Designed miniproteins, single chains, continued (4). Designs and how they scored, part 74

Each design is a single chain, and the fold is of that chain. pLDDT is the mean over its residues in the fold that is shown.

## One batch from the design tools (miniprotein)

Design m14553
Fold by ESMFold2-Fast:
Structure m14553 (fold): chain A 82 residues (1-82)
Amino acid sequence: MAKEEALKKLEETVESNLEEAKKLLSPEAYEYFEKKLLELYKKTKEEIEKAKSEEEIQEALNKFIREGREIALEALELDKKE
């Protein structure tokens, strides 16, 4: 995967996740999710741009998916109404 393709896929994934989260989460939980996901997006974008191999690009994307799941779980805990 070329850097340009990886960056485009990352951007599309972030936009899709934010759109879905806005529909599912409370405003407070969404604000937390958006802030954390955009911070992760910025960091991952820098890691992809700095990558020297296709393997490093894949590692950055895999790390984004893993950390993104953690952020989603944190937002769901914050949105816990029980």
Scores: mean pLDDT 82

Design m14554
Fold by ESMFold2-Fast:
Structure m14554 (fold): chain A 99 residues (1-99)
Amino acid sequence: TTIEDKELIDKKIREALLTSSQSEEVLELAKELLSRPDVSDIELIAAVIAHHEKKMSLEEILKIFEEYKNEPSEIRAVILLNPDMSPEEIKENIEKRKK
């Protein structure tokens, strides 16, 4: 993603969240994640979904990013979308699909 694309995505996410959810917490989450240079678009989307649909707190989402910072972005995204699954089960499922 280019800098211009990232700014456009940021603007669209902020507008959508303010209009649909009116959630300051979701906006703060999006801002925090967009400030991180290693966070992919898929991780950002997964984090917003986890907060909005799965009711994960900002702190829980940030903890996942910190605990799994050395893992590929797709593993972190799957963990965010499936908080009831163990990280080991998620890794096995991803590895199985690649092999």
Scores: mean pLDDT 64

Design m14555
Fold by ESMFold2-Fast:
Structure m14555 (fold): chain A 57 residues (1-57)
Amino acid sequence: MAPFSEELARQVVRMFRLRNEEEARAFVERYYGSGSYSEEEKEEILRALVRAIEEER
């Protein structure tokens, strides 16, 4: 899927061992910041990652 899906977010959280919002934000900055993603798109990716982190708990 081209957009960042909840399933993809869950896979990313597991693969990269993201534990909290700070780590999710660092991930977005590292992998999507240089990709010319908009602030809105980065916020959507961040929200999906934070949601996946909360679900893993």
Scores: mean pLDDT 75

Design m14556
Fold by ESMFold2-Fast:
Structure m14556 (fold): chain A 76 residues (1-76)
Amino acid sequence: VEEELEKVKKELEEIAKEAIKAAKEGDILKAIGLILRMIGILLDKVSELKKKGDYESAKELEEFFEKLLKEILSEL
């Protein structure tokens, strides 16, 4: 479970780096598309964790995502 959470965090972080780069380059549509992809990954994993009763990992993932999203939005 913890290894899967770490893998999802790494995936989100890599997509966030791509989104930040796109935002800095003025490719707003690409940045938005990457943000939407991140939201899909987040919602799927949070739903799975909550169904398993792992509310702590779900909250940690949501907080991690909010931090990444704020970083991306600061470049837009």
Scores: mean pLDDT 84

Design m14557
Fold by ESMFold2-Fast:
Structure m14557 (fold): chain A 80 residues (1-80)
Amino acid sequence: SVEELLEELKKLLLEMGVDEDVVEVLVERIKKAIEELSEEEFKELLTEERDKLIDYLKAKGVPQEKIEELEKIFDKIIEE
């Protein structure tokens, strides 16, 4: 379910050292996007947020294995 994927995303981001407040804002944005945006707008938003977050985490030196886990979770949410 999307709820399980969002919980997995939250856990992974916290393990990567992202602040809880930032994680909560991201999760709320995704929930709002699911309810308010068209399928096309939702996919575009999540793709942009994913790419931006991945670039940020790579710059911080987060291991590639964790980045791949993050990408997989975002892809599953987009496929909803």
Scores: mean pLDDT 77

Design m14558
Fold by ESMFold2-Fast:
Structure m14558 (fold): chain A 95 residues (1-95)
Amino acid sequence: SLVDQVRQLIEQLRQDPSQAVQLTQQMIDLLNEYIRNSDSPTGRKLRVRGFADLLGKIRDELSRITDPEERQRGVELLIRLFESIARFLEYDESL
């Protein structure tokens, strides 16, 4: 399921935070595939698009951070956002 793929990305990010930019791109790709291929209501797809847009901004900002402590904080926020996306998608799969 899409939720299981998102959970795998969360686990990978926790195991190797150095891949945060790459894993965020993979998350964006999954969300864009959901928007393109899902029969979900338009409002639901707009929220997923909002997540993809926010992830893109975080990815770009994270790629510019050179300070290790600021980068760690960015990764922690990214993990929380991935978890929020997983919970949002779990609700969709339960309907």
Scores: mean pLDDT 83

Design m14559
Fold by ESMFold2-Fast:
Structure m14559 (fold): chain A 96 residues (1-96)
Amino acid sequence: EEKKIKELVVEEFEALLRMAVAILKIELENNPEMKEEEREELKKEALEIIELAKEEAKKEIEELLKEGKLSKEQAEEALKKIEEAAKKAKEEIEKL
């Protein structure tokens, strides 16, 4: 049976990004009287979490490539999806 390890890494990353955006959105919606400084700090923290998650996901893909569990093409496609998902999540946060 073939393991879809690449799909799992991308799906876990996408799920983590959805959770981070949702948590930030809930926090901002539950505290509408929050000071602008505090609001911007929460956004900054969320953006930093996304960047850290992106780097970890990229590391996992690179390790899978090194172990021969992914082809170069599969690794490049996964890295592209990770970058696209991170960009979309950052745009969502900036829009809040």
Scores: mean pLDDT 82

Design m14560
Fold by ESMFold2-Fast:
Structure m14560 (fold): chain A 64 residues (1-64)
Amino acid sequence: TEKLALEAGQAVANGDSKKAADLVRQAGRVGGPDGGRLASGLAGMAGTLAGQLDAIKEAGEILR
């Protein structure tokens, strides 16, 4: 379950939302509701961080 949650986070960070959703569903099947919640939480955090990093990178490239 923890491994699936981390893989879901990485998929979101890489912009692969479909793979992230599939991994969250797998975590829910293997770890039940707790597994699904953990995977969703990590995917959400990774998505937020990736979005912030992308925004900083885009601003840097535009201003350069």
Scores: mean pLDDT 66

Design m14561
Fold by ESMFold2-Fast:
Structure m14561 (fold): chain A 85 residues (1-85)
Amino acid sequence: SNAEILSRVLYYQIQQLIKAGVPLEKAREIVAEYVLNVYKGKEKDLSHLINLLSEEQVKKLAELIKSLEESTTLEEFEKKVAEIF
């Protein structure tokens, strides 16, 4: 589903930032701002998925990303992203 693709890409981006030495708190902020920038038309990547969401849904997604803990699994994140759709 679109929720599965979106959640996996976003989770992957956070994991890549952490592997590059970015602290989780900063990685969350970067990826959340990226999602908001895609919705605002400032970024092209994932626009075909994010543009399916309303402004309220995009804000919920950004808040969900900011709430990610080190213990949050991909499966837990996918479930929560699916609840926004």
Scores: mean pLDDT 84

Design m14562
Fold by ESMFold2-Fast:
Formats: structure tokens, C-alpha cells, sequence
Structure m14562 (fold): chain A 96 residues (1-96)
């Protein structure tokens, strides 16, 4: 079930990235959240405004993994970090 959830999350992220690319001239935010009955949780935020930044949080067995990838746009990185922290109720310091 874990591998299926990861595959489903990746497919949704790919779709969202494609949509964000089509709307680069627009100010858009896409949020994807997937949870399973075993306590696995994925949250991804994609921000697009002339560039694309993607942030993610993965939770499993009380452990939290987080990261930000994409454009070197500091404003969008901070927006994504803040949004993920608010959604997941975690400190922004979780992001490397």
C-alpha cells in the first residue's frame, strides 16, 4: 500500500506541475494531500508565478521529512514553506 500511495502522489504531482507550467503567467497555488489508513501522509504545495517552486512534507510513524525544489525564487520558496507549515502544523525549520 505504501508504494501505491507514493506512485499516486507522484502522478498527481506530475499533473499539477503540468498545470502550473501552463499557468506560469498567472499567480497559482496547487495543494495535494494524500493520506492512507496506515498513517502515511503526503502534502505537496506547488506555487507558480513566472517560475515554479514545489514543497513537500511526508509523515510516517511520527517522523517528518520535508523539502523544497524547483526555481531559486526566494519569495515563492518562503510562501510554499509557510503554507506547508500551516497545513501540517509544523515549524518552518523542518525545511533544509
Amino acid sequence: MKEKLEEEVLKEIEKAIKEAREKLEEDVEIVITKKNEEGLEYTTVIRAKGSIVIGFVFKENGEIYAGIVGSDNEELKEEVKKKLSEINKIDESVFD
Scores: mean pLDDT 76

Design m14563
Fold by ESMFold2-Fast:
Structure m14563 (fold): chain A 85 residues (1-85)
Amino acid sequence: MEEKEKLKKEAEGYRALAEAADIVSNGGPKEQALALVRYAGKLMGDEEKALEIGEKLINMTPEEAQRLADEFRKKAEELKKKIEE
């Protein structure tokens, strides 16, 4: 089922983006955050947009990064619910 596989990859991608944003929000290693963004881009099939997100994320304040993490986490949970199981 191609649709279910695509949703799983998108859910994992947004989970990785949320984790990357949480790292930036907590003042953690920016290289680790960028690695998660690159991983998400590969899963979601849009590496160029992932690089753009990474560039913006790494220059965000902790408050901006936390907001972005919450947004990505919400998207990941919505996709998980669509996968059903």
Scores: mean pLDDT 82

Design m14564
Fold by ESMFold2-Fast:
Structure m14564 (fold): chain A 67 residues (1-67)
Amino acid sequence: SEEEERRNALLDEAIAAIKAGDLDAATRILVRLLLEGLITPEEANAIGKALRAGDYEKAIAILESLK
């Protein structure tokens, strides 16, 4: 679906941003995912918590699990 394609594209962009160390871009993309209704607030909070903790491997794992 268009929604799944859009979600997967933004999830991949967020993962790429984290891997590049661009946490500002990762946070912006996470906000877009939430505002577009492509992830739940609970999912966004889990990813955000991992990013704030510096647990980038966990943040990436959560993002990958949503694809």
Scores: mean pLDDT 88

Design m14565
Fold by ESMFold2-Fast:
Structure m14565 (fold): chain A 107 residues (1-107)
Amino acid sequence: SSEKAREELLELVDEIVERLRKEGASDEEIGEFLLEMSRILIAATESEEEAEKLLRELGEKYNLSEETVERMLELIKKLTDLQLAQLATALAIRAAGYYFEAELAKR
């Protein structure tokens, strides 16, 4: 079901965020990852090929395994355009929260 694919994709995103945090990533870096992931989900509503290209670039930038990238692509392809847009919005809101925390830390 598309709902299970949505839940599994969100779990993978959360696992990547936890790994980045454990590796010492800043709130700004975690926010950037979430915002880039949000953009990939929006791209997927227009073109699966563009979303695949952007996700592979994201995988190189954040040292994601090929297995993780392929699994994320499979899950993205199972989501409806509405589910992609809703998840992208949720990730963009989470990214804004991380950017806000980063700005507070500078003051």
Scores: mean pLDDT 88

Design m14566
Fold by ESMFold2-Fast:
Parts: sequence; C-alpha cells; structure tokens
Structure m14566 (fold): chain A 60 residues (1-60)
Amino acid sequence: MSRAEQIALIGAEAKRRAEELAGPEAADRVSKEIEDLALQGASVEEIRERAEELIRELEE
C-alpha cells in the first residue's frame, strides 16, 4: 500500500469516527488537519498518531 493510500485510509477512518463523536464540523476539522500534515510531508506514522490524538480529544 502506498503512502497516499495509507493516509487516505487513516483520514477516512478518523473523519468517520469524528463525525460519530462530535458531528460533521468535527469531522471536517479532523480531515483538514490530517490533509495539512500530509501536505507538510509528515510520515504515515505521524499522521496516524495525530489522528488518534484528535479522536481522543473528542472522546475526552
């Protein structure tokens, strides 16, 4: 699986979870933060960690 494919899967999963926890505005925010990190050249591991952190913040 390529970097782009891995990031797309992480982003889709995080967006879905954020929407379930806090609604579509939270899902959009999480999606944009993941996309921004990807554009900055962050690794798949860094993006996964940030996605998990964002979801944890929503779960509180």
Scores: mean pLDDT 82

Design m14567
Fold by ESMFold2-Fast:
Structure m14567 (fold): chain A 104 residues (1-104)
Amino acid sequence: NEEKAREELDLGYQSLLSGIELTGKVSGTSQEELDKRLAEAKETYEEAKKSSIEEGARLLEKKALEFAKLNAEYTKKVGKEGVGGTMRSIGAATNAWVAYRIAK
């Protein structure tokens, strides 16, 4: 079901944004760097919305993994909440791709 796949992508994107904002605010990241990370994530989501569900899910997963790698040090300051947001985003991207493939 394409509608469900799109809903999962939206949830994944929202989880990623929340994770980026939370880790940025708590970790002492500069406002400029936080704004840059949020802008990059939003740009990726806009590209994903125009792409196939498979490609959109791949882009979201890639961005979430990039964020997780960059913010490995933030886990010590923010704990599981920031990392959890990123992992939920990856899961939602996978769920969207699966829903699309099953609903073919």
Scores: mean pLDDT 64

Design m14568
Fold by ESMFold2-Fast:
Structure m14568 (fold): chain A 111 residues (1-111)
Amino acid sequence: SRSMTPSEKVFEDAKLLFVGRLGEILAQRDAGVLSNEEVAERLRELAEELEKKAEEADEETKKRLLEAAEHLRKAAEAVERGDWKAAFRHLIEAAAALEGIPVEKAEELLK
């Protein structure tokens, strides 16, 4: 209801993009539509989009977006190895970085 600052808008858009795209990727993987290689590629594309949004953000928002992007890239590497346990840990850490919350609470965002 209140006007957001440009940095707040970038952050909220990044959160919606992260949750929406990650949800779609995981749903398509569970349906057998995406291979591990295709999942990894989509996770890297999401990381690149967060890195691009970071360029327009203030220093605090930029740090969170870049940290989330790094965890997405690590998740992509784990997926390429078929290590989904490591991949999910990195996805939870990406969500925690983006929300600024503990890892345990970030797991709720991936339901």
Scores: mean pLDDT 81

Design m14569
Fold by ESMFold2-Fast:
Structure m14569 (fold): chain A 74 residues (1-74)
Amino acid sequence: SLEEALKLVERAGEAVDRGDVDQGVRDARKALELAGGPETGKVFGRAARPALESGRLTGEQLREAVTQAVLALS
């Protein structure tokens, strides 16, 4: 559901904010998969992980970007 996807987006951002990139990617992928199917989550994981690991993408930016993607896919 959209509500479950948005809850996962918040968890993903919180994970990144505490330095847990693996959990952040996992939660964000699941949110996108709920909205757009399994392929959507896989594409995100490949693109976002390097940016999150390098600090180019913050937890706040992740929340904003994934929220917009979930809403667009819903």
Scores: mean pLDDT 81

Design m14570
Fold by ESMFold2-Fast:
Structure m14570 (fold): chain A 68 residues (1-68)
Amino acid sequence: MSLEQQRELADTLVGLFRQEAPNLSVEELEEARRRVVAQMRAMGFDEEVIRETEERLTEVIREHRERA
């Protein structure tokens, strides 16, 4: 899989995570982020793509927390 394809999949995944965020608790989102990162590593994604995805998912959780 190319880096471009990996980033496209990551973009789709972040979009789905953002869509579901209002329906989940912060704790559930943090667990989902951990599972996503672990699965990406297990599947052999590029470390840069994993890092970028983790940062983007962390931002979604931060925005959700700030809405209290």
Scores: mean pLDDT 82

Design m14571
Fold by ESMFold2-Fast:
Structure m14571 (fold): chain A 62 residues (1-62)
Amino acid sequence: TLLQRQQQAVRLGSYVQNSKLSEEQKQEILQKYGPLILQAPDPETAERLLEEAKEEIDRLSE
């Protein structure tokens, strides 16, 4: 399960790096969602958090 959460955190990092966000916004997203994904009680919660983070990234990219 830890490996799965680490993979989800890596996917977040890749999505952030490919986004149109400023460096400050990228760091804010990673600091907010990174720990939440890694500390999620199960992979399903981590996946939901990843989806929430992607929605926030897309919103900020408008």
Scores: mean pLDDT 81

Design m14572
Fold by ESMFold2-Fast:
Structure m14572 (fold): chain A 79 residues (1-79)
Amino acid sequence: VWKKLEELEKWIEGLIKKIPDMTPEQLEKAEKELEKKVKELIEEAKKQPVKEYTLVLFRVLALKSEFWLAVKQQLKKLA
């Protein structure tokens, strides 16, 4: 699970760097892909001990917050 969490983090970092160049339609597509990847990681995390599962959940929440902050900033630039 930790390797997949690290891969998700790197994917989100790469996505955030691209956000300033994205249209609203691309941002919506990115959101849907993020939710799909998060769901897959959470399903795998459920197989881990409670402590590891909880840590993965909190890390995922932090990553989602970083993504949404970047999206909010981009939407302000497009408005």
Scores: mean pLDDT 78

Design m14573
Fold by ESMFold2-Fast:
Structure m14573 (fold): chain A 80 residues (1-80)
Amino acid sequence: SMLEEVKEKLRKAKSLEEMKKIALEFVEEAVATLSPEEARRLLGGIVLEMAEIGEERGIPRAEIDVMIQEIVAHFGALLA
């Protein structure tokens, strides 16, 4: 599934910038190919996975939260 693929790619990402790029690419594909409800579920899965990776890697919560907020805002803009 798209969720399994994005989780795998996020886990392999070497930087915060790479994680953001991966998340944005999957969010854009989801909005283009899935129903709004399915795209929202995928976004939720991405957000949870990114928060978990951030905690595991010792990334400051403020930094990971800003990145998540940017991804959520981008998703909202794509649906406008």
Scores: mean pLDDT 88

Design m14574
Fold by ESMFold2-Fast:
Structure m14574 (fold): chain A 81 residues (1-81)
Amino acid sequence: SSLEKQAIDTVRRGLQGGLDAGTLGALKAAAHGVIDTVERYREHIDPELAEAALRYAREALAAKTEEQARDALSRGLGVVE
């Protein structure tokens, strides 16, 4: 659906923005954005893709280092591309 495409595009752009900024704060802000977008549009997103995106976003939020957060969000980006 168009809502699913908009949600996935929003997630992809947010993840890329966080990864491009390259700070722990930016990566965690991107992770919060993923969670908010997926929860808002959950009924319009493929369930496996939604669960994978939420899993990697939560891993990024739990990260203690930039490298750990970056690894988690990079895996999330791989799922939505």
Scores: mean pLDDT 84

Design m14575
Fold by ESMFold2-Fast:
Structure m14575 (fold): chain A 96 residues (1-96)
Amino acid sequence: SEKEELEKLKKIAEILLKYVRTLKDPSSSLSEEEKEEAEKAYEEAKKIIEKYLKDLSKEEIKELLANTDEQPEEYIMYHLILRLAYLVLELEELKK
């Protein structure tokens, strides 16, 4: 179901956003369980991005996100995939 896929992508995006925020804030930490969930979400997001997006830079993704308005459900899916791509690239830089 498209709705089930949409909810799954939203959940992955929320997990990755929390992971990014935690890595940027030295006073914040994830529990071992939250870190395991975040790493699984990260690997799943990479597979989704590889399947649906061409090779895009972080700057190109940011521009697409800024110019993409949420309209029909199909467009919401595209916007979420772009957000996942941006978060994955942020995590790759932060995990150096």
Scores: mean pLDDT 76

Design m14576
Fold by ESMFold2-Fast:
Structure m14576 (fold): chain A 99 residues (1-99)
Amino acid sequence: DVEAVAERVLAKFREAGNEFLVAQVELELAALRAYEAELRAGLSFVSESGERVTGAQARAILAALEAGVPISDLPYKNIAAAQLATALELLRMAIEALE
């Protein structure tokens, strides 16, 4: 979704021949992707049962946070999932602002 939006925006700017905007968007997206990758690499997710959280569960946490569920009500011992969800939302907002 986010990657597809980024690719469409970049394609439009390349098609228009606006190399300055293409370079700026690529630089900013690279920085945001590096930040997301660092968060993902540094984060450890543990469910209440002690099992490793899947990507689908991380998305469910994001959806719950978007619906206004408090972090304290999330069924996870490690709040790193909430931090990842926030970073993913910042990335989505940045891409939407560039579109």
Scores: mean pLDDT 56

Design m14577
Fold by ESMFold2-Fast:
Structure m14577 (fold): chain A 77 residues (1-77)
Amino acid sequence: KKEEKIKDIYETLKKNPFLTREAVRKLLEGLKNAKSVEDFQKALDEAFELSINSKDEPATDEEIRELAKAIVEKMEK
């Protein structure tokens, strides 16, 4: 079910200590504009690079949940 998939992805993302607010925002933007799996992979790589090199605040639980929802919705499309 969609809710179960969202929870699984949320828990996976929550384990990443370097997931920042900037990284989540960048990834959400990339997901909205992704037309292919390759576009999505590029967005993930960019967000991960930003997260590692960022001095930004850790992403909030709400931001991580929104990211999990966006990923599941993209997978269903």
Scores: mean pLDDT 71

Design m14578
Fold by ESMFold2-Fast:
Structure m14578 (fold): chain A 77 residues (1-77)
Amino acid sequence: SVEELRARLEAHRAALLAQASTWSLDQQQKLLALVDQQIADIQADTSMSPEVRAVVLAVAQELRAQLEALIAEKEAA
C-alpha cells in the first residue's frame, strides 16, 4: 500500500539522517548532492504512478531539508 511505502521510506530517512549526523561536512555535502540527483530522477520518472511519485518526492524533499539543516549546524560549529 501507499501507506506502507510511506512508512518504510520515512523509517529509512530517519535511519540515514541518524547515520549522516555523525559524518564529516564533506560526506554530508556529497549525500546532499546525491539526494538532489535522486529528486531530479524521481521527477523525470514517467514509469511511477502519480500517487507513488508524490510520496517518494515528499520523503526525498523532507530528507533534503533535514540534511541542509545538519550541514548548516556543522558549518556554524
Scores: mean pLDDT 85

Design m14579
Fold by ESMFold2-Fast:
Formats: C-alpha cells, structure tokens, sequence
Structure m14579 (fold): chain A 76 residues (1-76)
C-alpha cells in the first residue's frame, strides 16, 4: 500500500500536470480534476480543493499546511 507521503506526492504530481496542461486561468477545471484525483487517493474534497488553490496561488505556507493536514488524514 502506498504511504501517506506517496499518496500526497501522486496527488501533487497529478494537479501540477493539470496546471501545466490547462494553465492557472482554468482554475475551476483544475479544482474539479483535483477533487476526482483526491477521492481516488483518499484525500477529502475539501483538502483537495485547498491544496489546489494553494498551488494555483503559489502560496507555499498554505500549501505546506494543507499537505500536512492531508498526510494526517491519510494516516488514520
């Protein structure tokens, strides 16, 4: 089974790929894709959207916080 770290890394890679392919201006489509990817990895829709919004904004503090929350959720 993938670790919490591996699941979060896979999620970040999928969201990053979507941002690279669609561009930050397509934020709503990227959020929709992130929620779907998050559900498959066990990340709640709320956290998936928060992580994605932090990535889109380039908010490294918020990204670090939400990533740690997602890892904690996955460890339960």
Amino acid sequence: EPSADEKVQEFLEKVGQAIDELGVENAEEIRKLSVEAGKKLGISPELAEEITDALLAGDTEKLSETVQRAKKELEE
Scores: mean pLDDT 82

Design m14580
Fold by ESMFold2-Fast:
Structure m14580 (fold): chain A 90 residues (1-90)
Amino acid sequence: DFEAEVRRIVREGSLEAVLQALARVITKLKEHLDDPEARDRYLDTLVRIVEEVRARFEPEKASFIEDTVLNALELIDPEAAARFRERLAA
């Protein structure tokens, strides 16, 4: 189960492992931009990862991860980036 594996890595893994997991989720999102259900599911997964990173890591590292996700989403689809920001603020 991809989602369960990502959750385990984010909870227990190193910062490098978390970045690798984020890259995998972003790739899945990019593959499913035309599927609103899958897109929103992967966006929710990214929000959960950033929330967990904020809880586990120092503020500077958490901000770096958040900025990395936002920059990647802006390059893929600015609309997905806007939806991510909205969900993260909620």
Scores: mean pLDDT 81

Design m14581
Fold by ESMFold2-Fast:
Order: structure tokens, then sequence, then C-alpha cells
Structure m14581 (fold): chain A 64 residues (1-64)
């Protein structure tokens, strides 16, 4: 899964990744803000990818 791949990639550097995720979350406070930031002409696939990435990043930050 994408979550497992991401978690493996951060192994041994969890603190640095946690700080980075916290920084990014500070720029995108909510799923709603992430959705609003998407271009109106973006494809449905692109919108889905951005929302999935946001959720993956949020979950990873919570688990670290």
Amino acid sequence: SEYEEARKAVEGRENEVRLFITFVKGRVASLEEAKEAMRPDASEDQKTAVLMLYNLMKKLGEDL
C-alpha cells in the first residue's frame, strides 16, 4: 500500500519527517483547505490524488 511504502521510506528518520509533515500541515490546515486550493479545471484523478496524498500525510504524521 502507499501508506506502507511511505512508512518504510521514513524508517530511521522519523523525527525529521515528523517535523516536515508538521510544517506542511501548518500550511494546509484541513482537507477542506486542500480541496479549495485545487484548480477548478483540475481533472477528477488529480483531485483524488491530492486528497489521497493529504490523508496519507496526515495519517503518517499522527503515527510518527
Scores: mean pLDDT 63

Design m14582
Fold by ESMFold2-Fast:
Structure m14582 (fold): chain A 94 residues (1-94)
Amino acid sequence: GDSDLYTYFSQLMPQDVLDDFRDSLDDDGYISRDTAVDIISRYLQHHYGLSPSTARRISTQAVDSVDTDGDGRLSRGEFYQALQIAIDLAYRSL
């Protein structure tokens, strides 16, 4: 079921991102869009040396790309997809 897929995606996230993500989940297993942007932005700043403004811009673009419902909440799978998009964009910005 979906729970198995979400567990699998959790294993693919970097540990520091996984810890922040896990602690930010609501009772329904979603993360807010703003919190997702903050976690990804900090990750990009720390691991890719991006400026705060560039990291936030990339993170916002990545999160917006997966939040197709516009409800301001991301599932675990959507968060993982946003993280991968953000990493790809970060590499292209270097």
Scores: mean pLDDT 75

Design m14583
Fold by ESMFold2-Fast:
Structure m14583 (fold): chain A 73 residues (1-73)
Amino acid sequence: MSREEKIERLMRELGLSREEAEKVLRGDKEVIERLAKRFGVPEKLFEDLSKAETKEELDEVIALIHMHQVVNK
């Protein structure tokens, strides 16, 4: 999966800005901490996002982030 496809997916599925998506994929700790707090999920999920190499891995982590948000209504 290309980096650009990952960026577009994160923007669409999680509502991230392009800058936030790019920084998360670089493993930017400050952005990961900020987004984890904003979404109410463990930082590990955004770290796992940065490590996802396949579409299936990316889809799985995004689904986990969404599940955590639904449970924390």
Scores: mean pLDDT 80

Design m14584
Fold by ESMFold2-Fast:
Order: structure tokens, then C-alpha cells, then sequence
Structure m14584 (fold): chain A 67 residues (1-67)
């Protein structure tokens, strides 16, 4: 399933509020979010946060279901 840009933006904001992203990492991800594939987005978030890709996918699915 292809995640919406709005869901990806919400997820990045949640990670930033949790202290898992720097301001620069947040800005960079938000700037590129509309141009990144799902795989590219998940890869970048995993690299920036250290969160396993499976956990990122699960979180994005949960967020999509809750809008």
C-alpha cells in the first residue's frame, strides 16, 4: 500500500516530538516527502532514527487507519 503524504508528514512530526529526529532531519524529510517512494521514505527514516523498517511500516499502517 502506498502511504499518503499527509500520513508521512504526521509520522515525521511524531518522531520529532518524541526526540528521535533533529530539526534538520525533520525539515529535510518534510521537504522531500512528496518526491520519495514509500521504500525511500522508510529507508531514510530508519537511517535517521535507528528504528527497524518493519516497525516504521507497522506505525505508518496504524497511522493510516486512524487518519
Amino acid sequence: MEFSVEVKKKFVTLLYNAGLLTPEQKEELLKEIDKLSNEEFIDKVSEATGIPKENIIAALKALEENS
Scores: mean pLDDT 81

Design m14585
Fold by ESMFold2-Fast:
Structure m14585 (fold): chain A 84 residues (1-84)
Amino acid sequence: MLSLEELREKVREFLETRLGDLSVLPIAPGESEAEFRAREAVWFVLEVLKQELDDEVLEVIAEVVGVSVATVRRALERLKAELE
């Protein structure tokens, strides 16, 4: 399992690499850029890193993305609904 410091670094690298290469962000209707970044970060941690999203992990994602933990939790709930 990744440490919180390793998780913070991997999420930052993912967002910088993934979003930096996009000329246009594929933002969903009604979604802000910050909400889109939260959604991408949550997907990466859950689906690529296979890490459980406990409160400490959600706080790390919120800090790296620059959003509230509530925004990250909303992104997680939307992703769970989409996957199920």
Scores: mean pLDDT 74

Design m14586
Fold by ESMFold2-Fast:
Structure m14586 (fold): chain A 77 residues (1-77)
Amino acid sequence: APSEEERRALAEKLEKAAEEARRAAAASEDPVLAAALEALARKYREAARLAREGRVEEARRLVEEAQAEVAAALAAA
């Protein structure tokens, strides 16, 4: 099982990723990309919450889904 230290480290990384995605969304000139990055930021925050609760596998799956969604949006733009 992931340790408390590992859960905290993952949650911290995901929170930083969420803030980076939020800033990228705010700086984006493309409204479709901005919306995708805002969705990514929300999902990273949710994944950080799940990681803190010890639901690390669910957190990782949510991150994978969120990244795939952004990749699809970028390919469609």
Scores: mean pLDDT 82

Design m14587
Fold by ESMFold2-Fast:
Structure m14587 (fold): chain A 60 residues (1-60)
Amino acid sequence: SAEARLAAAAEAVRRALEVAKEMKPGDQSRIEVRVGDLVITAEVEKVSDEKALVVFTTER
């Protein structure tokens, strides 16, 4: 359902923010969130103390 996908996306964003806070500039991390058959992968790259780039990929 759309609601389940939104909840999964919110959880992926929350985890990415928590991980980014602990990262140093130049660090990279990968997070997976699973809700039912949906897998959301967040790839986090810390650019500076104030900035991180996050790429979200969804499967099924």
Scores: mean pLDDT 80

